Designed miniproteins, single chains, continued (2). Designs and how they scored, part 42

Each design is a single chain, and the fold is of that chain. pLDDT is the mean over its residues in the fold that is shown.

## One batch from the design tools (miniprotein)

Design m5438
Fold by ESMFold2-Fast:
Structure m5438 (fold): chain A 69 residues (1-69)
Amino acid sequence: SLDEKIEEIKKNRKNPSIVARIVAEAAEQGLSDEELEALGKAVYDYNMTYPKEVAKEIQKRLEEEKKKK
């Protein structure tokens, strides 16, 4: 579920590779635009390991994955 994915992101907020995997899997599983944006926001808010610019790049990748459907 979305809540489980957000919780996993919070738990792994300092591990970019794990966070990126969760996000990619969510996009592939066909979450709605709103759910994907909520995940992207969680990554942005909870990732303290790298600058907001990198978090913004992850959000862009979410949008691109959504459009490939």
Scores: mean pLDDT 66

Design m5439
Fold by ESMFold2-Fast:
Structure m5439 (fold): chain A 99 residues (1-99)
Amino acid sequence: SVLEELRALSEEEWKELAKKALEKLLELGREKGMEEEIKRIEEEYKEILEKSKEYPVLIKALALQYLYAEAKKEKDEARIEAVEELGRELEPELEAVEA
């Protein structure tokens, strides 16, 4: 299943996907001409990278945002459902970090 494939991703693969999430956000910011938002996104990413040393779930959260956007673009319902399910599994750990 797609969900099992996502669960099997290595730490390095999660980091690569998180980087792609950042690149996608920066591209969207540039398309909208939002220079202040681009700067904020870059600063937030640096903070997430620093926090991810203690809370690796933050890297997975960024990676899931990229995977969700790609699945929606491709209209891949099975991948959308798998990303949403994995997101729900990670939500309690993410809430503990953000609270």
Scores: mean pLDDT 78

Design m5440
Fold by ESMFold2-Fast:
Structure m5440 (fold): chain A 95 residues (1-95)
Amino acid sequence: DKLREFIREKAKEFGVELTDEQIDIIVDTIRTGKLYDTPESLNTVGLNVGPHELLDLPEVDLKDSATRLAVLLTLFSGDKSKFEEYLKEAKEVLS
């Protein structure tokens, strides 16, 4: 799965330690949007995201898989200024 390997490599690049099970849950979440509604939902997949991390992100429509992946990459990097860059990468991976 191209998306699964992309998430795995990006997590390594940002120093985020994820199990294969957590990666599989994240892939399903990005494709379906099931758990991408609150910081608490993201914590369920092991991301340990506080409310401040999501509140500082630009207003985005989480219905799109690419937008959900870009949010994940922004959270991994801790750099909200790169959201648009990650959105572009996400669209390329999911196309």
Scores: mean pLDDT 65

Design m5441
Fold by ESMFold2-Fast:
Structure m5441 (fold): chain A 78 residues (1-78)
Amino acid sequence: DEMIKVIQEFLGELHKAGDYDTADVLRKVILEVQEKGIKLDVEEVKELIELAREMREAGEEPEKIEEKLREKVEELIK
């Protein structure tokens, strides 16, 4: 499906760049969202991906990326 495709494409980009830590963070956040029963649409998932991409390009640590992605999920569900 489109959402899975978008996620897999970004994970593929991260793996090619050797950034397994950011890939793990993205998977962890998405699993947590699913476990909480939160439904994000494709555009909301794209916003999370863009935030992760921007923070990675800024040289932020994976732990900080995780924190900000969690904050963004909270914003999106309000």
Scores: mean pLDDT 82

Design m5442
Fold by ESMFold2-Fast:
Structure m5442 (fold): chain A 73 residues (1-73)
Amino acid sequence: SEQKELEEFKKKVEEIRKKYEDAARGATPAQQAELLRQYIKEVNELRKSNPYFQERRKKAIDELKKLIEKLKE
């Protein structure tokens, strides 16, 4: 189920968010910026491996290809 995959993704993102929020408490602005970059990277890796977002990416690429083909007509 796509809904189940999305819910599992949301739970994992929430766990990662909490981990980085805890690490950011008492951190300097430079450390907070680095933690934010790491958080974004970790969430993007989860998104990349998740079947729900893999299917959405495939659909988006297919739609873009169709749009480019129309522009050549």
Scores: mean pLDDT 77

Design m5443
Fold by ESMFold2-Fast:
Structure m5443 (fold): chain A 70 residues (1-70)
Amino acid sequence: AADALAAENAARVRRLLEEAVKQGKITPEQADELFARAERVARTAAANGQVITRVSLDENGNLVLEVADA
């Protein structure tokens, strides 16, 4: 259960970052760093029974994450 939730959370973040790279908003290097960071957050949330409900980038390219109980 936790592994599946963590994978779903990570997939959501990955899709957002891939789209941002396609649009020229961030570099592939920045996307890799942000994804690694978000993957750690996704694992922690899943371990606590939480799902990442929203993922977005602010004007400065920082990840903004919202979580809720699964």
Scores: mean pLDDT 74

Design m5444
Fold by ESMFold2-Fast:
Structure m5444 (fold): chain A 68 residues (1-68)
Amino acid sequence: SLIEEEVKKLKEELEKDPRSALGAYRFAKAHGNEELLNYAKEVMEKDPKGREALERFEKTDALVPLEE
C-alpha cells in the first residue's frame, strides 16, 4: 500500500540520516502510524544527530504537523 511504501522509505532515510526523523515523525503523527512514530523516536535516541533534531523540534514547535 501507499502508506506502507512511505513508511519503508522513511525508515531507510532515517538509517542514512537521522535528521530526516522529523519528517518521519510528522508523517507518523499525520497518519496515526504508531510503528513509524516509535521507530523515529528510537532512531533519534540511537544517534546524537537524531537526539539533537528531536530536541530542536520540541523546543521550537515549528515542525508541528497539524495544519489545515
Scores: mean pLDDT 68

Design m5445
Fold by ESMFold2-Fast:
Parts: C-alpha cells; sequence; structure tokens
Structure m5445 (fold): chain A 86 residues (1-86)
C-alpha cells in the first residue's frame, strides 16, 4: 500500500472514531430518558468502536496519535458519566 493511501485510510478511521464519539454523546444525553442499563450498553458499544477505529488509524499513520488520544479520552469520559447514572 502506498504511503499516501495509508494516510488517507487512517484519516477515514479517525472520522469513524469521531462518528462513534458523536453516537456515544447522543446515548449519554438520552440515558436519563431511557433505561440507564440499555444506555450503558449502547455507549460501551460506541466506545469500543471508537477505540478500534482510533487504534487502526494510529497503526496506519503514527502521526494520528494525538488526535486518537483525544477521541479515546472524550469517549472514556462519556462512558464514566453513564456508569455514574447507575
Amino acid sequence: MMEEERRRLAERYLEQGELFLKLAEEYRRNAPLIDPREALGYVEAAYLGLLNAARRAVELDPSMEERAERLRREGEELLREVEELL
């Protein structure tokens, strides 16, 4: 795979991570309005998707590490907030 193609694919994985973060934010926001246990499951699934996307991005392009760590940190905080609702 060409270096430029790897970087483009890494950017797409980070974009997927950002979409998973956005999805987790929506589930977190709606957690008080639905079953908190179901909300936790949805946020956990979104968080795992974010972690996998971020890891793949960094594996393809190590320069993505700072952006990936930011996504992981924000996702972890959302997960923690939902856990505290239980």
Scores: mean pLDDT 85

Design m5446
Fold by ESMFold2-Fast:
Structure m5446 (fold): chain A 81 residues (1-81)
Amino acid sequence: EEEERIQKAADKLLETMRENLEVWREGLKKANKTVVVLSDFLKKLPPEKQAEIRRLAEEAGAHYVDSEEEAEKVWKEIQKK
């Protein structure tokens, strides 16, 4: 089922983020600004999983965007700099 596959993907993502949080944080520091686009995938998760992924992304210094349209806006702002 799609829901089961999404849950497994979320669990693996959470484990990978926790295990590699420092590596991800260092990668984001080297990139002037990094955005994380989790819109379509994240909307299919239970709110508790969404909150945990957002928390880890913020802890790593990433920006969460809710839509592809918001991602385009952030990308254009980065390019203006």
Scores: mean pLDDT 60

Design m5447
Fold by ESMFold2-Fast:
Structure m5447 (fold): chain A 78 residues (1-78)
Amino acid sequence: MPTLLELLKGAESEEERQRLIELLQQELGVPRSLAQDLLDNPTPASVTRLARVAMEEKGLSPVDISESFRRIVDTMNS
């Protein structure tokens, strides 16, 4: 099963990138600019930074983050 990081690295079309940005905003409540930056530089460090921002600014737990990542991956693979 692909990870969120693999999904981000595989997003080559503008349509696929926009769909991922929308899912990241919907699931994590992060700003569009942060989601876009993640797609422009998809690294383990940038994924960790996104998770930290979601936890600190939106009050998501580590479990919430893991479930949100799973939902994004599952949505993109359905």
Scores: mean pLDDT 80

Design m5448
Fold by ESMFold2-Fast:
Formats: C-alpha cells, structure tokens, sequence
Structure m5448 (fold): chain A 77 residues (1-77)
C-alpha cells in the first residue's frame, strides 16, 4: 500500500538522518556532561522513537481506511 511504502521510506530517512548527525549530537550531549555511552543510547532511543511514531501513524491510517470502507459498505446496503 502507499501508506506502507511511505512508512518504509520515512524509517529509512530517520535511520539515515540519525546516523548522519550522530557524531554532532553525541558531541553536543558530551558538552552538557552526558557520558558517551549514555549519549549513544539517547541517539539510539531517538531513532527507535521515530520508528515507533511512524508505526503508530501507519496503524492510525490503516484504522481510518478500514472505518471508511465499512461506512461505504453500509451506505451501499
């Protein structure tokens, strides 16, 4: 589906952007006194949060699409 294809694209983009900015983000967190290991975990947690958000949006879209189809079927009856 278009929604699934878009979700896959957004996950790939989130991964690419996270990795592209990893060193800068870690340097920033370390400047605030965060340990490097904790900074790495925070970057990984942010990536996982993006994936979870994308999945939640996809699930919401699929639920709305199903409800729309059900309404159309009821209107046709």
Amino acid sequence: SEAEAEAQRLRALADAETEANRDDFISFLKSLGVDEADAQKLVDDIRESFHAMIEAILLLHNREERARRDAELRAAA
Scores: mean pLDDT 81

Design m5449
Fold by ESMFold2-Fast:
Structure m5449 (fold): chain A 100 residues (1-100)
Amino acid sequence: SKLEKEKKEKEKKKKEKILEIQFYLGTLALVGGVYRTMRARDPADTDATTQRVVDRILDNMLKDGIVTPEQVEAIRNQPTVEDRLRALERVLDEELKKLS
């Protein structure tokens, strides 16, 4: 029936969004781990390089509809790269919880 098809399509889109958020959470965990290890050696260059990676991740998440422009602005307004990474992780965890 048409109703059965609409239900399956909604479930598929929900599962796809969960997988995308989990992919970004995994990517963020790797970026955060590398950042904390490298920052002990070269704080300034590591902060600048990690910020470029975070900006790319934010732009991709915005394009994929994972986050809103308001969420991106709130993350970018955090004072440090560490605070931006933590804010991004919190936003993704909250979006995942909304889909559960």
Scores: mean pLDDT 84

Design m5450
Fold by ESMFold2-Fast:
Structure m5450 (fold): chain A 52 residues (1-52)
Amino acid sequence: SSSLNIFEKVTQNLPQDIKNNLREDLLNTSNVEEEIGVIIAAIGENEDLKLQ
């Protein structure tokens, strides 16, 4: 899906444990709102990595 493709791109530079946890969250979503929530969380983690 497009959300999974966006997820992989956003998380490519994250630590493997964080990436794995977020991927697990994404795969366990039951609706589009939850998918969007996980993508937003992944973007936030990537931005935090850039600032640290």
Scores: mean pLDDT 76

Design m5451
Fold by ESMFold2-Fast:
Structure m5451 (fold): chain A 98 residues (1-98)
Amino acid sequence: MDREEVLEKLEEERKEIEEFLKKYKDEELAERLLGAIELMERALEEGLSPREALAVALTYIIHKDRAAAEAMLERLRADPEAALAEVEALIREVQEKQ
């Protein structure tokens, strides 16, 4: 997928999430979703693929830790194959537990 198209869609999704949150007042869910979108946008702007950007967002959601997501972004820039394998292992662990 084109990075520009994904960035445009993420900006649209951010606006929809902000409108949803005004209606439902779920601040914790808001912060997680907006944080994940911000990290995906940053990864795409830094030249990562949509798959790699998604890996950063998933790391943030799974660990609930922005520092872990930032570390994943740096690892993806240095060694994308090793970083993606780590995220695939995390996804499998989450799927096996529920």
Scores: mean pLDDT 72

Design m5452
Fold by ESMFold2-Fast:
Structure m5452 (fold): chain A 96 residues (1-96)
Amino acid sequence: LSPEEVARMAERNAEYYRKLAEEAEKNGDSQVAETFRKAAEAYERASQAVRDGNLDEPAKYFEEAAKYSEKAYELTGNKGLKIDAERFKKAAENLK
């Protein structure tokens, strides 16, 4: 995948996780909402770092995004979040 494609994937995930956070907040699931917000922030930071051409910082933010995506999967059982975690762990490793 090109850096532009990776950045766009991270941007879409940031938007998706922000919407999941809003839904969790409305349902009273504050821990789940906070986990989704942290994942969204990490995806947004990763996308910006890729677009800025900073190769060191995207790896850190992709690892952080993967960590919170995995935690969100553990809290919700949503397998799509586990797939996100695996994808962005691999993206972080490919930057080494």
Scores: mean pLDDT 81

Design m5453
Fold by ESMFold2-Fast:
Structure m5453 (fold): chain A 99 residues (1-99)
Amino acid sequence: SPIQLVSAKMLLISASVNVELAVKTGNMSLMKDAERDVDAFIELVRTLSPQEQRQLLPTIQHFIDLLKELKKSANSEQQKVIDKIIDKLEQLLAEIQRL
């Protein structure tokens, strides 16, 4: 549904804000909040129709690109968490592309 697509996009916006603030402040609790938002996003996306999942491909790719950029300013511990999030999202992209 359109509402579920909006909810999915809002979870990624929340995750992006939390990663950016975590990198800027060193607050690892915000990084954990971002990982929870991403996990919630992935769970929600898997309940959507194949057509709705495909509509999220540009949004997921954009978020991966943002994470790669934020990683450049991150410390080694933050980079490990960012890499885990990227891996989860790239797995989701591969899953959707096979639909």
Scores: mean pLDDT 90

Design m5454
Fold by ESMFold2-Fast:
Structure m5454 (fold): chain A 71 residues (1-71)
Amino acid sequence: EPSDAEALELVREYLRRLVEATPKDPEKVLEMLRRLPEIAEADALAEGRPALAEEMRRLAERALREAEELA
């Protein structure tokens, strides 16, 4: 199975970049976050790791759901 640590590291890199701009335009940040599962999947597929792509997509979808519930 793909490593949770690998998936988390990639998601954290994406989130770190988003957080730097977050306070200026929360609507655009939410739009970017909604696209995070697609971006994470595409990135992992580009590295030739389809199992990791599926896991990253699943984690990103869960993170988005949790973020929307907290909003």
Scores: mean pLDDT 66

Design m5455
Fold by ESMFold2-Fast:
Structure m5455 (fold): chain A 92 residues (1-92)
Amino acid sequence: MLSVEELLERLERLVEEVKRTTDDDELLRIIDEGERLYREMVRLGASREQLRRALELLREGIMAALKKSTDRDVILRLIGRLLRLIGELFDL
């Protein structure tokens, strides 16, 4: 199991991976992995500051994926994730 700091570093790398990816299925997979890392940070008792940073990174990744996505179902799933994430950020 990774530390919260290592999970944040992995999340930052995933955002950079999104910027280099053009395949819609791969974009969605990377965002799914990012959400998994965020949930693991919550489970490990990450601070509010760490969770806020993680949600900001996820938002950046989702926004980057949305700009590249061409598949309707992938776009709709990404929008749903973005709306959920905005709600979580507001509650922090």
Scores: mean pLDDT 82

Design m5456
Fold by ESMFold2-Fast:
Structure m5456 (fold): chain A 61 residues (1-61)
Amino acid sequence: SFLDQVAALLQQQGWSPEQQQLWLQSSERIQQLLAQGDEDGAAQVVADMQKQIDKISQQQK
């Protein structure tokens, strides 16, 4: 599936399992919101995801 391909790409980029899971969950929500025409909601999910990924990266340092 598309999500499986994205997961493989993220693993290749050195993302942790926690970061990969967050991305997959967020991607499903983003796709759902875009299908409903909620571009603002999709943008908010992207912003929240980026903040959470940054926080996880800082904790692993």
Scores: mean pLDDT 73

Design m5457
Fold by ESMFold2-Fast:
Structure m5457 (fold): chain A 89 residues (1-89)
Amino acid sequence: SEAKEILEKNKELLEKGKKALELAKKGQEAARAGLDQSVLDEYAEGIWSILDSDEEMEKAWAILQLDKALKEGAPEEEIQEIIEEFKKL
């Protein structure tokens, strides 16, 4: 499928996206726990070190959504919308 080809061709970006998402989740949890701003800033810096541009961040987000949609068995129309958005980036 086109979705599987896109994921395979962008496997490094998918791994970067997964690492950035993990840091984002930890940062969100730290914020909800009321941790110091310096801790939140360290998570943000970690994300920027992995995804070094707005374009790469948008592409990584789209690839993460595509991987999730395929694994969760999302409707074909939803998968196609994600593919079209990725192609615009």
Scores: mean pLDDT 82

Design m5458
Fold by ESMFold2-Fast:
Structure m5458 (fold): chain A 95 residues (1-95)
Amino acid sequence: MSVEQLRESAVTTLESIARLAEELGDEETAERARRLAERVARLTDKEALEEILNRAEATLLEAAVYLALGDREGAREALRRGVEELEELVERAEK
């Protein structure tokens, strides 16, 4: 996969995290995810983008599992934790 494709996929996945967090009433996590999407849009490191995309997809999948079980609070916590981990990965990638 190209750097361009990885970046676009990572940004789109982070936007999906933001929308889901907003739908679950977590405006703070939604805003953090939107800010991460802006930062990721500026990254050029292929390996970092691949790691970020993988973590973002795992975060959405974990939240989806909680929602399938009727656990909205578990889904919110999964998104919050995932965004926190993604912030650390993006900070590392910017160095």
Scores: mean pLDDT 89

Design m5459
Fold by ESMFold2-Fast:
Structure m5459 (fold): chain A 98 residues (1-98)
Amino acid sequence: PELSPEEVEQILTVQKAIAIMAENLRDVFGELPEEAREAIINGVREAESYIEQGQPKKALEALIEGLERALEIAKKAGSKEEIIERIEKAIEKLKELL
């Protein structure tokens, strides 16, 4: 079946969210604590599952939740200020897509 313009827009919004995450975190991802990386990866996996179920808004919420968990872990671990700021910026940009 053909996707509606609204369904296409919702899928593109999630793809934009993933691009924002990559832009802000790609170069510092390896410097994150393992638990923070796992939180982000789990958020992406949950988002992929929601997309397969036709729930792109829940997919976006899962990405945000993963980043918020990663932020808390990174702060507790004493990660560099630049890394913390990049996670915060990614969260802010993703919330603008809700």
Scores: mean pLDDT 85

Design m5460
Fold by ESMFold2-Fast:
Structure m5460 (fold): chain A 71 residues (1-71)
Amino acid sequence: DALLEKAAELFKKAGVPEELVKQIVEAARAGDLDEVERLMVRAVIEVGTTPELAEAARLAVAAAEAVQAAK
């Protein structure tokens, strides 16, 4: 998923730990919006609010929503 690949790159640029990026990606692929939202709160705690984090969050949510819509 191009959206999810872009989101992962932006999370890494924002300084989000690799393990947390992996968890967000797995939650988004599962279409688990609640888990994506929970992990986004952790990402904000880790690196603060940055433009890269905001865009990555938008793309990860969009990817999770697309998975739910396909079900």
Scores: mean pLDDT 81

Design m5461
Fold by ESMFold2-Fast:
Structure m5461 (fold): chain A 85 residues (1-85)
Amino acid sequence: MAELKAQFEKAVAEALAHAKKAAEALAAGDAEAAKEHAEKAKEAALKAADLYTEITGDEEKGKELKKIIEEDAEQLLKLAEAVAA
């Protein structure tokens, strides 16, 4: 259990780090870097949702979290497209 929680914390930290890099790239006008980091943030966040399901056993909540993550990633990609326009 403690190891799974540590993996979850690491996955969350990786997702946040990539989200920050995506935001920095958007501020710099680098739409391609923003898209790359947004996708990596999504992958790390989805891994965190899977780990959450393993820790809690709540598959329904895990699926709900994945849906939210996918929707947030789509919004971030739309922002990157707007910067490119």
Scores: mean pLDDT 81

Design m5462
Fold by ESMFold2-Fast:
Structure m5462 (fold): chain A 83 residues (1-83)
Amino acid sequence: APPPFSEEAQKLLEIQAELAARAAAGAPPEAIAEELVRRLVEAGLADPELAELLGRLARDPDDAEAEAAALAPVEELLARAAK
């Protein structure tokens, strides 16, 4: 069978599932954003700068400065997750 995911992709999916479960349980968006930043840094999936930009976007999706700054690092993260 083809390999389903890289180790980085598996870590990202585990983080996503955990945060989705917390959101479904009624956790506020700010708490989800803080947990996302912490988990991405701890898992080695994002550097602190990218994690902070993602946290800003989770708190304010209309933050155009954070969106522009995060675009290239997010594409790199997705490329790493795809191997």
Scores: mean pLDDT 67

Design m5463
Fold by ESMFold2-Fast:
Structure m5463 (fold): chain A 54 residues (1-54)
Amino acid sequence: MVSAVSASMLMAAYEGEERTEENGVVTIYNGPATGKTIRLTKDENGNIVSAEIE
């Protein structure tokens, strides 16, 4: 599990990477060091509340 604080930090860390946003889910490509995809979920206020790495 990832806390909202951790998810917000991931958004800041990957602000220079390519990303897409659909229906409150932000997908960030080319994560540092591993090239993995990071998926972030937003709440009703647009805040990031969870993150997954795949």
Scores: mean pLDDT 61

Design m5464
Fold by ESMFold2-Fast:
Structure m5464 (fold): chain A 108 residues (1-108)
Amino acid sequence: SKLEKINEIIDKAMEKLIAEFPEARDTIREVGERMKKALEEAYKAGKTPEEIIDLLGEVFSEALRRFEAELTPEQAARVQDILSRTFRAIYLILRGEELPEELKAFLE
């Protein structure tokens, strides 16, 4: 299902973040679980891809603020990059579109 593909994308992104920032492991895992829950609830409620992305945008903003408190500015920028790519991949999957090669390579 689309939800299974999206959950796999979130898990892979969180694993990449934990590998680069093991000091933020618990926060990263919490963010990943919040994203999965928010996504599943919105998807089951029949929200559009655009509405789901808006809801996830709030979770994303909260996550970035938490990481900025725990990490250096350079590390926080790297987290933002990883989360932005993750978000773009989720949006494309929700729309039933194929991931571009850049995002496929990122998620391997």
Scores: mean pLDDT 81

Design m5465
Fold by ESMFold2-Fast:
Structure m5465 (fold): chain A 83 residues (1-83)
Amino acid sequence: SVEDILDKIDEIMRQAEEAVRAGDLERARELVKELDELIIEGKKAIKNDTSLSEKEKTLYMFRLLAHAGQRFLIERQIERAEA
């Protein structure tokens, strides 16, 4: 479900931030790649979910956009830690 994808995104983002904090930048990079795939999957799941109203789809898309922004911030943290 869309909620399951969003929950997984939250968990993987948490793991990526923990990996950055631990200095495991290789793991953090792999987790960011997984986030990219989950965000694409989430967009497709929202668009194809016939049980959701247009308003509900719009709200889920805004949540995905917020997650994409958080993913971008994590990538910047990795880049700063590598520098």
Scores: mean pLDDT 86

Design m5466
Fold by ESMFold2-Fast:
Structure m5466 (fold): chain A 68 residues (1-68)
Amino acid sequence: AADALEAERRAGELGTQARQKIVGPYRAAVDAADLPPAELSQLIAEAVKRGLTPEEVRAMARARKAAL
């Protein structure tokens, strides 16, 4: 019972840490584009799925801002 909750907590922490290492640079790359939060989150999720670089994400953020 308690050990199962601890295992879930640890798995969640590891997943969050790994995600922050990937998402952090993407988040910084898109900040300059001044996108709405929903568009920003969708773009970051897409970038993670495609394995894009922060530079590619910055270019996509600019294109998406222009399309809005």
Scores: mean pLDDT 65

Design m5467
Fold by ESMFold2-Fast:
Formats: C-alpha cells, structure tokens, sequence
Structure m5467 (fold): chain A 99 residues (1-99)
C-alpha cells in the first residue's frame, strides 16, 4: 500500500509551494485564493496527523511561517481569518510532534 499519510503531507507541501510562489510574485495576491490554499493544506495535514505522520509537524510550522509572511500582503479585513489559520497550523504542528 502507498503510505497515505506521507502522500497527504506531500500534497500539503504542494499547496504551501503555491503560497510561497504568491509571496515571491510582484503581483497582487487574491486573498480568497490564498485562504483556500491554506485551508486545503491544513485539512491535508490534519488528516496526516490522524494517520500518525510526524513529518506533518515540520510542514505545519512552514505553513504558519508562510501565512505570517502573507498577512501584510492581504487587506486587513482578511487578517482575522488568516490569524485563525496560523493558530490551526501551530496546533497541528504540536499534535504531530507528540506522535
């Protein structure tokens, strides 16, 4: 069997790579797209933790850092939602570290 947890972590890394690309581009960021990418990464990481994937801790920490970098690039109206996503990423990292 393919390791489902490892696959979920790999898919989360792909979503995070897209978010990192948005940070590097000299274009306006679509806040809805950035938030949807973050939510998908969080869902994948949460499922990976349920499957016992400790590697989700490192990826969740990276997601939190990327989202903190995105915060000044997004309108203030999206900052509360982004802060909640950052907190969720940190909680996922803590849970994965306990595995």
Amino acid sequence: MIDEGALLVALARMEIAILKRLLDENRPIDPEEAIELARRALELLRKAVELGEREAAEVARELAEVLEGLKPRLPEEYHPELEELIEEAREIAERAEEL
Scores: mean pLDDT 83

Design m5468
Fold by ESMFold2-Fast:
Structure m5468 (fold): chain A 62 residues (1-62)
Amino acid sequence: MATAEQAATAEGARAAALAAASKAKTPDEFNMMGAGVATAAGNNEEARKAAGEAGRQASDAL
């Protein structure tokens, strides 16, 4: 993350992934919500990586 704009985008994606994980009641729902966050991140590479990292963190916490 080289700029504040890139950091803010990644942080938003991370927050969205964690929020999705908190709403998932089953592993299947967690996977589907994770896919939705990745889709919302679009082709923004840094946002996708942030969402993936947050998903792993949420999965480890569950």
Scores: mean pLDDT 61

Design m5469
Fold by ESMFold2-Fast:
Structure m5469 (fold): chain A 99 residues (1-99)
Amino acid sequence: VEAAKEQVEKAAKAGREAAKQGEELARQAEEYLKLDREKAEEYIGGTENGAKLVEGMIAEIRKLGEQVPEIREYAEKMARELEEALARLRERAEANRAA
């Protein structure tokens, strides 16, 4: 049980770091949209890659919760927090791409 919780915590930490980096890249894209479109496109791509990493961590966390029933509720809570971050990253990437 403790080992499974540690794996969920590691995946959640990796997801949070990917989300934080993605948000920073989204902000850079917003800045460069008026200055350098090619550079903005690179930052948009970085935000999209960050979103994919968060999505992967959500999948891993849920898989762990399915395999270890004792941590299922904990895993679902961590997955939901990352889903909110994922939604924000996708929304910002789409907005920047449309600009």
Scores: mean pLDDT 86

Design m5470
Fold by ESMFold2-Fast:
Structure m5470 (fold): chain A 75 residues (1-75)
Amino acid sequence: SEVEEDAEWTAKLVEKAAKNFGYSDEEAQKLAERARKETLERLKTVEGDPSKRTAVAVGIVLRAIGDLLDKELGL
């Protein structure tokens, strides 16, 4: 489904970002799974609108990357 595709896309981007920040494979997978679950949950209320689904997925990726940056900075 499109919702599952968006969730997989989000998870893969978060995993790559975490690995680029030096997280272990196990930690990167945990962060990716959180992003996947959040995407699936948020998209339940916006199914059928591709633009809104894309915006939600992008927002989740940006927030996850922001959290990784905050950890790097000790915030």
Scores: mean pLDDT 77

Design m5471
Fold by ESMFold2-Fast:
Structure m5471 (fold): chain A 72 residues (1-72)
Amino acid sequence: VDDSVARERRLDADLAARVADIRANTDDPAVRQVLIDLERARHDRAVNTDPETRARLDARIRALEAELEALK
């Protein structure tokens, strides 16, 4: 098995589990959406090895974290 393929499968499974947990435990639809978007952005950053793309994803993660703070 290719280690990169195995890593991607684990990250995909982790994302699916986290999204399911967020949907089960978050009643506010705005908070739920931001939490799901944040998990997806973190997943994309974990699977991407390009430094420029990772920097853009880091900026997106920061923006989503700011949105989550505003929803408190």
Scores: mean pLDDT 80

Design m5472
Fold by ESMFold2-Fast:
Structure m5472 (fold): chain A 90 residues (1-90)
Amino acid sequence: SAAEREARIKLEREIITSFARMATYLKNKEAAKKTMERLIELLREQGKEDLAEALEKAIKAKDFDKIREILKEAGFTEAEIQAFLDAVKV
């Protein structure tokens, strides 16, 4: 159901955010990269293909302002956005 899908997406967001924080804490570039790849796939699962593509390009460019803008548009919280920005900077 739609409610089950939304609950699953919420849990996946919490898990991915935790992985971002862990990668930042450990300063593990490979873990940070895998976390951001998983975040892009989460956006695709939500049907936000344009945002997923824009996020991938912004990450490759290290355009932190654009990453923040995209994640705000995607409905992420400030705490989640900061966790992902910190991970990209690893």
Scores: mean pLDDT 89

